Designed miniproteins, single chains, continued (3). Designs and how they scored, part 43

Each design is a single chain, and the fold is of that chain. pLDDT is the mean over its residues in the fold that is shown.

## One batch from the design tools (miniprotein)

Design m9485
Fold by ESMFold2-Fast:
Structure m9485 (fold): chain A 98 residues (1-98)
Amino acid sequence: MADKLADGAIEFLETLKREVKRRAERGEIPKETADKLISVLDEAIQRLKEAKEKKDYQGMIDTLRELRKALEELGVDPATIAVLDTMIDEFEKIAKEE
């Protein structure tokens, strides 16, 4: 179950990264903002992959919380932040069982 949530979170972040690149190519966001978004998403994806391998649920939660804060500071849509909040809640529920 946690593996499926980790895979879902990674896929969601990779999808966000692709969307950020498209928006930057269309001139919808400044290059500097896009570069920062891509950087924090890449870091979060790598940390989630490492935490998944180690079965480190707290590491996954911490990674998503730091990412949420960074995305909020960069002005990402509230709907995207809500998806991250849902993922954090689901990981916290699984951590209680382990």
Scores: mean pLDDT 82

Design m9486
Fold by ESMFold2-Fast:
Structure m9486 (fold): chain A 90 residues (1-90)
Amino acid sequence: MKAAEERDRKAYEEAKAYMEKTGKTLSDEELREALARLLQTLLRLPPEVARRIAEALLARHGEELRAGKLSMAQLSRFVREELARLEAEA
C-alpha cells in the first residue's frame, strides 16, 4: 500500500504542475485526455467513466482547469459531483 500511495501522490502532484504550466496551451482534446488519465490513475476509474467525467469537468470548469487554479480538494469535489449525477441518471 505505501508504495502505491506514494506513487499516486507523486502522480497527482506531477499532473497538477502539468495542468498549471500547460493548461492554457492544451487543446480541448488534449486537456480532456490528460484529465481522463489523471482520473484513471488517481481514482482507479474505468477508462470510459474517466473520459465521461473529464468531458463534463471540461465543459463546466474548463476555464479553471486551463488556468491551473484547481486544488486537489476542488478537483475531488467536481469529480464527486459528476459521479453523483451519473448515478442519478443511471
Scores: mean pLDDT 68

Design m9487
Fold by ESMFold2-Fast:
Structure m9487 (fold): chain A 109 residues (1-109)
Amino acid sequence: MKEEAEKARAEFEKALKTDPRAGLQAGIDYLELEAAYGISEAVDAARRDPQRAVELAKKMIERIQNEADRLVELARKHGDEELAKRAEQIGKDMVAAFEDLARWAEARL
């Protein structure tokens, strides 16, 4: 999972330099993969260590917000409003999921 996310990130950065549109699509795919990995790790932590789950969720929220905002800015700079809206929506959905998980874990501290 971690190695897959790291590989996806490297492919995204490379694609962004050679083909910005393909790079943006890869960036969205990477964001989805990163969020899936983060949710899995935070859910596992929540059962054993709620404090760690809160820490992981907060770090993922910041990371997802920054990455989604970057993708939205790049997509709009490229004139792709549909891709910008997709990146914004995915970012919002993923942030909401981690916020819910953080609240659940905090209630168990």
Scores: mean pLDDT 78

Design m9488
Fold by ESMFold2-Fast:
Structure m9488 (fold): chain A 100 residues (1-100)
Amino acid sequence: TSQTQQQLVQSLRQAVTNLRQSADSTTQSQGQRLSRQGSDYASQASTLAQQLGRTSLSQSLRQASTLARQGSSSSLPQTQRLSRQAIQTIRDGINQETVP
């Protein structure tokens, strides 16, 4: 449905925004907090993607959520790397859905 699609887009935007801020964070506490928020939004987006029948995208978002969750309890350099990896996983998932 159009409403579910709008919620998916919003959750994706929030996930990427928080993960980018986590990757650019200069303190461990900031990086961990932003990575956790990114994980939560990626998880929400995964559920919405599944409801829309976008199974491949849902799996990529679930993987990104897991990477970001690991970042929420890691050292700053590790959190930055995991957040960047989560962003790439989201991008890969979206790209697979847009190529016919």
Scores: mean pLDDT 88

Design m9489
Fold by ESMFold2-Fast:
Order: C-alpha cells, then sequence, then structure tokens
Structure m9489 (fold): chain A 74 residues (1-74)
C-alpha cells in the first residue's frame, strides 16, 4: 500500500541519515534529504488527507530525533 511504501521510505531514510551523520557527511545528508522529500511528495499524492496527517506526525517525530543527533555530531 502507499502507506507501507511511505513508512519503508521513512525507515530507509532515517537509517541512511544516521550513517551520514556518523560519518559527518553533511553534503551527502543534504542530497539524501532532497531525494527523500521528492519521493515522499510523489507518494503523498496517492494518500488521503487523514493518511497524510498520520504520516506527517510520524515524519515530524523521526526528524526531531535526527535533528538532536545532528546537533550532537557538530
Amino acid sequence: SPMDEARRLIEEFVKRARELIAKKDFDGLREAYRAFGARLDEIFKSLSKSQQEELAKEIEEEMKKLQKELAAAK
């Protein structure tokens, strides 16, 4: 389903982002985030408003965790 595809994409991005943060590859992180956003936007077009809101909340929590990890890595 589009929801399962989106959740897998979020999980794969978070894993990749953590690897890039650990390596201090901030250029790679920026490119990964750009690619993630583009792919996520396409999936969002196939979702209902309720599903978009549910995923947006899940993304917000994961991004908040990554921001803390990024701040600690600097």
Scores: mean pLDDT 85

Design m9490
Fold by ESMFold2-Fast:
Structure m9490 (fold): chain A 77 residues (1-77)
Amino acid sequence: MMEARKRAIEVEARLSVLAMWGVSLGTPEARKIADELNKASSEVGRAMKKTVEETLKAAEEGEKVADEGEAKLKALR
């Protein structure tokens, strides 16, 4: 149960770091990825104020966005 919030916090932090990396690349493609990552980070943060079930769902969705975003950003270098 406490694990859900810890997972969400870790995912939110990862999404924010990846978004900053995307912004630093300076391409339109990287900025689009950064926007998606920032949006997912915000959604995870909002879900943490709700129920454990919503927190877990947001963390799982955020993890998928982070994995996809990281792969896309790596492909741009």
Scores: mean pLDDT 81

Design m9491
Fold by ESMFold2-Fast:
Structure m9491 (fold): chain A 87 residues (1-87)
Amino acid sequence: DEEAAIEQGIEQQVEALRRAIEAGRDQEVIDTLRENARLLRELFPDNPLAQEAARLLDRAVEALKAGRYEEALRLTREALRLAAKAL
């Protein structure tokens, strides 16, 4: 099931980010989310789902900087779902 495979991939990515945060690599996670937002804006400038995904990643970065880790992971999951629909 393609939809189940996409959701599994999203959860694996979110879990990898959670582990990085737990290891104290918050800056690495912030840099990764910023780069992904930049790529979404650059590669898909006319795609409204990709632009919304980039905005959610910006909000995830702000949540991480504020120590709101669960909010950041939730926003990242939402962004990845929108990006998957954009493809």
Scores: mean pLDDT 87

Design m9492
Fold by ESMFold2-Fast:
Structure m9492 (fold): chain A 66 residues (1-66)
Amino acid sequence: GPKKIDYSQEKETVLKEIAEILEAYGYSSTWTKNDNHLIGLAMLSTVNFIEDKELNKQLQKLVRGK
């Protein structure tokens, strides 16, 4: 059954680190927002996280600046 897992603080830290890595490699300046979003999702696909849909939303928010 569905269980709520509240790890917002840890999740935000991980997503922030991913965003900083993308910025450090100049993805945001070299690629479009959509391209950076795709690359970020592809990178996360190598990491097995639970609640992938929520993690995906947070990554999209960071990459798009929402």
Scores: mean pLDDT 51

Design m9493
Fold by ESMFold2-Fast:
Structure m9493 (fold): chain A 89 residues (1-89)
Amino acid sequence: MTEEEVEEFLERQKEEVKELLLKKGVPEEKAEEVAELLRRYALLGWRYLNDPTEEIREELREAIERLRELFEELGIDSSSLEKHLELLE
């Protein structure tokens, strides 16, 4: 699978995630931010699996930290994100 194919797949998933968040009453601006950050996290994870560099690891950590902040702001359970952070240490 090429990076372009992965990006196309993740864009479709982003739209589905955003729609799900909107249905749960998350404001559109925050739903878009969460969906985009999840898409970026997934793309970075795919890159890390193919080429595990320190730079990609740092970007993954930053993405997870930002997702945690947004989840806490929105009252969403972030326990799954904490487990992903532990795996990157």
Scores: mean pLDDT 76

Design m9494
Fold by ESMFold2-Fast:
Structure m9494 (fold): chain A 87 residues (1-87)
Amino acid sequence: MEELKEKAEKALKEGKIEEALKLGAEYLAKKAVEEFGVDKEKAEKFFKKLYEKTVELMKEGMKPEEAEQEAIKEMKKEFEELLKEGK
């Protein structure tokens, strides 16, 4: 888990923004499964959608950090439903 996070941070420092976002999404999906007991496929699908939305916002001219925050805000309700299914 920490290794995947470190790989994402390293990719970001190397300017590989899309790879960093993909690795970050994988890390968050794994963490959600392990910490909240959510379904693995649903977690992976959710965080992949979050990654894709972040990339789309970046293509619209948002900075990576701003795009990520906006994508999270738009996906907040879907994330809450994902956690609810883990119970």
Scores: mean pLDDT 73

Design m9495
Fold by ESMFold2-Fast:
Structure m9495 (fold): chain A 92 residues (1-92)
Amino acid sequence: SLAEQYLKRAQEIVKEVAEERKDEELLKEIEELEKLPLEEQIKKLKEIVERKLKEILEEMKNTEDPSKVPELIADALRLIGADFDVELAERF
């Protein structure tokens, strides 16, 4: 279904961000999420994306290393893209 396609794309984006950040807890959350019914996957992924975006924004504010800022911006933009895909999955 179209909902499943958008959800899968969002999951792949979040997984790529997790792998690049070496975020093992986030990777595990995505793997556990894939075992749930579609409606629960959509709801949980929304929560995960919102939480991780807030964490990255906080990390940007608190970083003493300016060289890390472009990487954090890139991660935040990808998560914003994932959020749009999750919203599209919810509509179908």
Scores: mean pLDDT 84

Design m9496
Fold by ESMFold2-Fast:
Structure m9496 (fold): chain A 74 residues (1-74)
Amino acid sequence: DAAKRELLLTILGWLVDDYEKNNSKDEELVAGLRAVRDWLEANPDASVAEALAAVRRHIKDEALVAMLEALVAS
């Protein structure tokens, strides 16, 4: 619910900040992380399921997607 959505937003923010500082090779991943964060900020009433759908839509790193899905499913 709201707590899991907030956790996802927090993790996405940390990942964007870290990757912006350190990793030009993951420009596509950074763009995807920003897109999910921006979508979540624009959709404050979105469910966890809708948030995870946005993650799958914008992020192509399957390991990261699986990790984020596991975090909010537990």
Scores: mean pLDDT 75

Design m9497
Fold by ESMFold2-Fast:
Parts: sequence; C-alpha cells; structure tokens
Structure m9497 (fold): chain A 83 residues (1-83)
Amino acid sequence: SAEEVGELLKKLGLLAGVPEEEAEKVARLTRSGDTATAAVAAYDLLLAAGVPEELAREAARHIASGDYEKAAELLREALELLE
C-alpha cells in the first residue's frame, strides 16, 4: 500500500540520519497520489540513505507506476542492507 511504502521510506530516511520532518514529507508525498513526484523524492532519499543506485532506481520505478506491493518488497530489502 502507499501507506506502507511511505512508512518504509520514513524508516530508511531516519536510519540514514535524515531529519524526521524531511522523512515525513516523503511519506506524505507517497500518500498524495502524485506517483511521479513521490518517486523522485523517494529516489533521492534512498540514495542519501546509502541504498545501492540500482535498488533505489527499481523501487522508484515501482512507486512511479503505482506498484506499491513490489515497491514495499524492494524497500524491505533496502532496510536489511542498511542494518
């Protein structure tokens, strides 16, 4: 779901030291339905968090297409890499 994707992005941002306010902005963008803007914001957040570019790009593509199930799977993989 868009809500789950937003929460996973917030967790990734917080683990990377992104301020909570900025991480929450990305989560809100994901819930807004503007998938293109959300995908760009998510990609930037994931790269800032140290997620490999290929994984960040794939997750952002699925957000852009509204495929939140696959996006959530990729974001959970990213969390495991950062732990």
Scores: mean pLDDT 82

Design m9498
Fold by ESMFold2-Fast:
Structure m9498 (fold): chain A 62 residues (1-62)
Amino acid sequence: SAREEIIRTATALLRTVAAGKSREQLREMARRIVESIAANRGIELSEEELEELVDEVVAAVS
């Protein structure tokens, strides 16, 4: 699904920069990455959907 592809891609990208980052920094970075991927794919995310994706991506790298 598009959701699973976004999580997979965002997680892979975030892992390259996750070392030494706080949870708050990881959340900010994950949000920007997820928003960028969604925009490039023409996917419109609600604030709730964005937060859920950010939470899953951060959990995957933590």
Scores: mean pLDDT 85

Design m9499
Fold by ESMFold2-Fast:
Structure m9499 (fold): chain A 83 residues (1-83)
Amino acid sequence: GDAALAAQLAALAAEVAAMEAELPSETDILKLIGMALRAMGIVLDAERLSRVASGALAAQAAAVIARAEALVKKILAKMKELP
């Protein structure tokens, strides 16, 4: 139960971290669109997991959601600066 949930949340957090690291150097609009779609998918996945999470896992799910939502906003802002 909780171990599987923790592993899923950790995997989503790792994906967010990887995209956060990539974003400053990424200038390909198609890649940015792909990153935005994946980040939105992570929000939906983490929200689903948050419904069965409690305590520390609920806090981890909320953190992943907040980071992924912030990442979507940063990607959209970056795309507005490109042609």
Scores: mean pLDDT 88

Design m9500
Fold by ESMFold2-Fast:
Structure m9500 (fold): chain A 90 residues (1-90)
Amino acid sequence: SVEEKAKELVKELHQLVGQTQRQLQVHLDAGDLQGAIATLEQQRDEFKKFVEEAKKLLEEDPESEEAKRALELAEQAVKEADEAIEELKK
């Protein structure tokens, strides 16, 4: 169902966010600013894929609260990655 797919998408997104945060911290602890930025840029592109998948689910069921939630969380992940990239480039 759309609900089940949206819940799985949210779970995968949360796992990717956690992995990204851990990888980012490893680079920052090592003083590897370029590695930190590259990690965020790669993961931002992956988060954009989650946005597209969530949009497809919402097209299948426009009233799905789970699909709306998946889209909101995926868009937030892209926004936070973009903001972090900007901050690190200062």
Scores: mean pLDDT 88

Design m9501
Fold by ESMFold2-Fast:
Structure m9501 (fold): chain A 81 residues (1-81)
Amino acid sequence: SEAARRERSREALDRSFREDIEQFIEVAKKEIEEGKLSEEEIKLYEKMVEAYKKGDLDTAMGYMLKFVMERAFRRREERLR
């Protein structure tokens, strides 16, 4: 029972991460189609999608975070110019 509860909690967390990554992939894909992303952001998106397809959620989340930080940095530079 204890092991089953821990496994269900892990599965619920994994499902939450999958849903977050899937939503992020969908939004980023639209931004690529609209030409709003830099080459670096597109590369990070591709790496995130590859990790997600392999089931490596930790690596996919890592690339998602790097993508968000890269976009924030670029937008800040554009605003300050």
Scores: mean pLDDT 79

Design m9502
Fold by ESMFold2-Fast:
Structure m9502 (fold): chain A 83 residues (1-83)
Amino acid sequence: MEEIIKELERLRKEALEAGDEETAAVADQAIEGIKNKDLNLLIGSALRAIGIVLDNEKSNPETAERARQLLELILRAIKELKL
């Protein structure tokens, strides 16, 4: 779990440096969900990440790729919280 938080913090920094405030905000929400063990907040973060991918897939592939990485990290966090 600590490794997932570090990867989310790295991805948040990369998103902010690229001007992608929405992906950064979703990463912050995911980190909060992990720290609070809030599964509903993590599921909400995953749905928001999917939305960013769908909205950016054609117009901004770099933003879509960051959002895909974010989604993968959120799904890993959800799996670790189930055990």
Scores: mean pLDDT 86

Design m9503
Fold by ESMFold2-Fast:
Structure m9503 (fold): chain A 60 residues (1-60)
Amino acid sequence: DEEKFLEILKRVLGKEEVDLSKKLEELGANGLKIAEIIALVQEEFGKTIPAEEALSNPGF
């Protein structure tokens, strides 16, 4: 299922290549894009992801 996850990341981030070893924030995802990725992953895989992952962007 990594291939489907990678396709979701590519679409939301607008990138042809995505390094899965990096955090979403390091890939240029803001809170809105992270929430969109989580929603698409839940829809595609039928799994629930904690809301804190969509809302937390630890900066600094």
Scores: mean pLDDT 65

Design m9504
Fold by ESMFold2-Fast:
Structure m9504 (fold): chain A 58 residues (1-58)
Amino acid sequence: IVAEILGVEEVEDSDNIFDLGGDRSTKLKLASAIEKELGKYIPIEELRKITTVEDLKK
């Protein structure tokens, strides 16, 4: 999911989303994909705090 949305081959939990070419829109896309696939809702306040791939999983 994360690697596919960012257009990269692999991602690590410690990878910074902005360093992988992502932005705020990318974070929203990732949050939506996670909600759809895993049933995890991420509130807008939590989205603002997300900087790494690991943050999306918690």
Scores: mean pLDDT 66

Design m9505
Fold by ESMFold2-Fast:
Structure m9505 (fold): chain A 104 residues (1-104)
Amino acid sequence: SKSQKVVDVVLEALNRIEKLIEEALAKETDPEKRRQLLLIQASVGIAQIEATVMKKANTPPSEIIKKMEKRFEEIVADAEKVDPALAKEIQKIVDETKKKVKKI
């Protein structure tokens, strides 16, 4: 279904974002920045769970897109406060994901 294809694209993006956060955590020594990165990692995990639930519930594609776009926007905004370079890399993944979703 279109909903399954949308979720698969979104989950691929969330997995890529998770990897970027793990790489940032490996280099970060500041305790407060590490705490913020771990909170962003938790938010990505919640988004992965929500996307998986929406897939199993056969949620309409438009609702999945709206919910996940909001989650991506929140993740980018939180990353920008801690690591602007990381936020730019995450935004690139988000922009690529939006283009892929439009083709479904």
Scores: mean pLDDT 90

Design m9506
Fold by ESMFold2-Fast:
Structure m9506 (fold): chain A 64 residues (1-64)
Amino acid sequence: AAEKSAEAGRRAGEEGDGAGAATAAWETQLSGGPKEYAEEMARLAAEAGDAAAEQIARRASDRA
């Protein structure tokens, strides 16, 4: 579950979809995945230029 969400988030990041990456960050965290997945999703959102999505993904990482 967590790994599949992380993979979806990576694809979203490659497409410049920050919102998709932020969604994946929370899905990985809710599935009990390591916080590193949420941290990776936050980085991808930042690279997509979506500051709001980056902040949302970072909060998922902080919750871990």
Scores: mean pLDDT 77

Design m9507
Fold by ESMFold2-Fast:
Structure m9507 (fold): chain A 82 residues (1-82)
Amino acid sequence: MTEEERKELSERFKELLEKRLADIPGFTGVEDVEVEVIDGVPVPKRLRLRTAQPTLTDEQRDALNKAVVEAFKELQAEYEKR
């Protein structure tokens, strides 16, 4: 995988995740994300988020986990079809 392909995957994952985070109060976006292809599957290796508040509630953490999983599944489906 080239560095450009890695950057494109990381930027796409950021887009998919930010779309989902827009529906969750307390998040202002994605600060940094790194995606790597392992055994032909894109896997997020690093994720840093911007928050509007100093601590997250359990409800916000659960919503975040769901958003990350759903964004990742969408990225995998897109990558498989290319």
Scores: mean pLDDT 77

Design m9508
Fold by ESMFold2-Fast:
Structure m9508 (fold): chain A 63 residues (1-63)
Amino acid sequence: ADADRLGEIARFVVEALKAGKSKEEIIQAVRDRFGEDGAKEAERMIKAIENGKAHVAELRAAQ
């Protein structure tokens, strides 16, 4: 149940990022659809994606 909900939130976040929505717009949309718990998970997911992209960019720049 929780895993299914997290999967729905993750898909929503990825689709919204592809649509060019800002981090704040995505978090608000998730809050409206999934509630405050969902908004916290979305913020955590966005931070993890940003940290992952930054790390990969640093590794590519160093090589």
Scores: mean pLDDT 74

Design m9509
Fold by ESMFold2-Fast:
Structure m9509 (fold): chain A 121 residues (1-121)
Amino acid sequence: MSEEERRALVEILRALANSDFSDPRAQAVLAAAGNISRELIERLARELGIDPRVLAAAVLLLAAARKDEEAFRRAEELARELGVPQEVIDLAREVFERAVPGDLENEKELLLEAAEEVARL
């Protein structure tokens, strides 16, 4: 992942953590997380002018923070196909292990921590 792609991912994760849905990238992640498909992620990434790996990584980290097992499984498969770095996938697995289903406060805290970890990669 390039420094620009990493910075974009950090900004998206912080927007999600702060419920800043005025960011169209955060809105795209929410839409993609509700209907995880390669076609949707590639289309939304094109519309936003970002690499689909960035959007796939954000969707994966959101699914992990939500403890959504089915969404996480699908997002991880897609992230691997789109070439998301293994270090980001490993981070998402750690987030998933710590996540609590239905705990919105824990979800936001894990997304913020994930943004800080991505910033250090």
Scores: mean pLDDT 89

Design m9510
Fold by ESMFold2-Fast:
Structure m9510 (fold): chain A 58 residues (1-58)
Amino acid sequence: SELDELVAEIMEIARKLSPEKRKEVLEQLTDILDQGHLEGMSREETIERLRQLKEEAS
């Protein structure tokens, strides 16, 4: 799915970052996914937030 693909791409970007930046990106990724699953954000809003995180991490 598009969500799984975005998560995989963000994880790949995070692996190439410094340990400090990697931790920050992974914490933001976890927060977005938790908000999407636990607080009932729409799938579309979750995808948009993941796209923004990917852009900022790149």
Scores: mean pLDDT 79

Design m9511
Fold by ESMFold2-Fast:
Structure m9511 (fold): chain A 87 residues (1-87)
Amino acid sequence: ERPEWVTDERVYEAAKEAYERLKKLGIDVPLELIAQLVENLARLRDEVSREALKKTIEDYFIKELGLPKEKAQEVADIVLEALEKHL
């Protein structure tokens, strides 16, 4: 089952895995926002280093969701691992 707003099934699977892992950490972010982030990261990964990609994820969660730096770092690792596993 894939929402119509997700262009790629792999993006959906990566987003879903990240969403579930974040929820287990007490971070409840809408699946739609995670899928948008994953889709954007998939387009950027061929143009930037892994370190720059991780920093982009950290910055997003700090600015948009107000997460502390240490939580944003954990979230960035989870999102990046899900992206690398499915895409």
Scores: mean pLDDT 79

Design m9512
Fold by ESMFold2-Fast:
Order: structure tokens, then sequence, then C-alpha cells
Structure m9512 (fold): chain A 79 residues (1-79)
């Protein structure tokens, strides 16, 4: 269900934004960023509980890159 995926992505984006306001953004290797982003997107596509998606975000570094990529994914879903 595309509508459910859109809502999950929007909530994930808000959570990333809130974390970026409240903690320093730690650098990470591109490989780690790509792996974590794939895990987050897969959890959203699988309709995982919001708590699991938030845990994946909380464990991620370089959240500024994750934010940009999630915003791109949201635009793809809204086409």
Amino acid sequence: DTERKIELVEKAIKHVQDLLKNRPDQPAPAEEIARRLKEIIKAIEDGSPLSEIFQLVDQSKQLSTTLTMLQGYLLQLKQ
C-alpha cells in the first residue's frame, strides 16, 4: 500500500530531522551509510512497525545523507 509507505517515510524523515537538531551528526563510511539506508527502506517497504524503523534510524550515522535519500524516496512514492 503506497499510502502507508508514504506515511512511514514522512514519519522517518521527521524522526531524522528531530535527531539532527538534538545530536551531532557523526561521519561514517559510504558503505555503512548505504547499508543502513537499505535496511531503513526495506523496513518501510515491508511495513515494519514504526518503532523498528526508528531504531534503525537511531543506530545510523551521517543522518544528513540519510535525510536527503529518504526525501528522494518520498518523491518517488508520490509520483
Scores: mean pLDDT 84

Design m9513
Fold by ESMFold2-Fast:
Structure m9513 (fold): chain A 78 residues (1-78)
Amino acid sequence: MSLEEALKQAVELLKQGDDSGAYSYLNQAFSGDGPKITAIFEAIKKLLQGDVDGALKMLQTRFSKEESEKLVKIILES
């Protein structure tokens, strides 16, 4: 499964309140990198609430600015 497909599935599951299912897809996409998975998980929740700036700040704790912006675009396209 591609990173984009895993992110889209995680976003859909989080919209449904299935946090554990979302975490499972993120764990596969990021090869068990707990800190990165946590940052993505929290960023998706912030984006679902319309907090784009908060999501970018969260992602930038574990990803570069360019990577963070790309991840936000993928999540928003979901």
Scores: mean pLDDT 82

Design m9514
Fold by ESMFold2-Fast:
Structure m9514 (fold): chain A 75 residues (1-75)
Amino acid sequence: NPALEALREALEKDDLSAILRALADLGLIGIFRANPSLAPLVAHLPDVPVDPAARAAAIEVAREQGAEGLAAFLE
């Protein structure tokens, strides 16, 4: 999955804009929308259903890269 590979590379480089782009490409921005403190940051993006398989895969990539805070947030 190209978006998962992009997420891995972005996390390795600590590139926040690339991380957010990869999460959007995975359809995971809806997780931000479900959090009241983060919803305003993604209000302009389309509301799409979160794929549980993509979410699980992104959590594992985050853990592999030591991004424990991101992994916990996506869970």
Scores: mean pLDDT 76

Design m9515
Fold by ESMFold2-Fast:
Structure m9515 (fold): chain A 70 residues (1-70)
Amino acid sequence: SMEELKEEARRLLEEIKEVLAEKSKTLSSEEQKKLAEEFYEKLNEIEELLEKDPAEAVKRLRELLEELKK
């Protein structure tokens, strides 16, 4: 259901934020700023998609999480 997809997206968003926070611990202030700019822009686009196309939002969140794990 759409509600289940939105809940999955919320969980993925929380996991992505946790991974970003962990990566930030080993980065300089300038590197943290660059990482934030690159990923928060993508997260904002996905947040907009969550209301319009929750399935696509979940797909993009999964792709973003996998990219962060590389």
Scores: mean pLDDT 79

Design m9516
Fold by ESMFold2-Fast:
Structure m9516 (fold): chain A 92 residues (1-92)
Amino acid sequence: DAAARLEELEAALAPVAAELEKLRAQLEATDDEEEIRRLMEEIAALRERVIDWVLAHTDDPEVLADAEAAKAALPQSKEQGIKKYLAAKAAK
């Protein structure tokens, strides 16, 4: 029951979600490249914590495979995300 597991995950990680929202607001408010990189790295670290929680609390092989793939992709996704975000900011 993926829907019930997702609701349990959201409830358990509500404090992490609130922190992520604050970091996203700070990211939107800054044009400093070094600050953008720092904030995006903190956001990626929080996302990794969420993935690690899912890996520890599910035995659904499909959810496990998706979470493992997401975790493996995080370093590359983070760098690509930072580059795209900075390029978008520079275009404005």
Scores: mean pLDDT 75

Design m9517
Fold by ESMFold2-Fast:
Structure m9517 (fold): chain A 77 residues (1-77)
Amino acid sequence: MMKEGEEAAEKFIEDLKGAKEYIESKESIPDEVLEKALERARGLLDQLKKAFPNSPKLPEAEKALKEFEELIKEKKK
């Protein structure tokens, strides 16, 4: 269980990193697409925190989400 929680958190961090790179590389992403991406990311982190509350990777996942939120805010303009 604990190892699965770490793997899930690591995948979440990797997925967010890929999403950030994709968004940074695009000049024309609709605001609704950015909002939906952020909503999904927040939901996934909330699920991870509920399923694996003691995972040592949670602080790193929370930082990844915060960076993603900041990028989305900047891109929405």
Scores: mean pLDDT 79

Design m9518
Fold by ESMFold2-Fast:
Structure m9518 (fold): chain A 87 residues (1-87)
Amino acid sequence: SVEEKKKIVEEGFEKIKSVAPESLHPVIDYLKEEVLKGIEENPEKAVEIAKNAFEALLSTAESMKVPEEVLKEIKEIAEETIKKLEE
């Protein structure tokens, strides 16, 4: 359902936010809202929309020189979130 896809995305972004530095939080919040809006408009593209947002987030985090161990955690949470959306 659309509601379940939104819940998976929201939980994924909140987990990422819990491990990410505060400087990354505005980007995380912005991308979360964009993904939730995208899923509402095109639920069948949830996986594509989320993947694009996570890729943008990781690129931003890398440019901000976020530590490698934190980048790894963000990537693992993103991959788990995508896996849940593909079910």
Scores: mean pLDDT 87

Design m9519
Fold by ESMFold2-Fast:
Structure m9519 (fold): chain A 85 residues (1-85)
Amino acid sequence: MPRASDEVAAAAEAALAALSEEERARAAAELDALLAEHGRAIAAGDVERARALAERAAALLRDLLGNEEAAEVARARLVAQAERA
């Protein structure tokens, strides 16, 4: 199960609650697309693609949270999940 992606989504949802309605909808849609592609990359065993998608999700979370450390933790979890696939 893509548990690391679920944790990233949960952290993003908390940050999204602080944004305007339009910004929240756009950010949520972009994050959902990135997480879906990340899951497909893991299922395909494409570790490099999964890493690239994790970096993009982390960058989005950094912008939403304003917290580089939280974004880095999320990225590391997604990368570790891809490497175990």
Scores: mean pLDDT 67

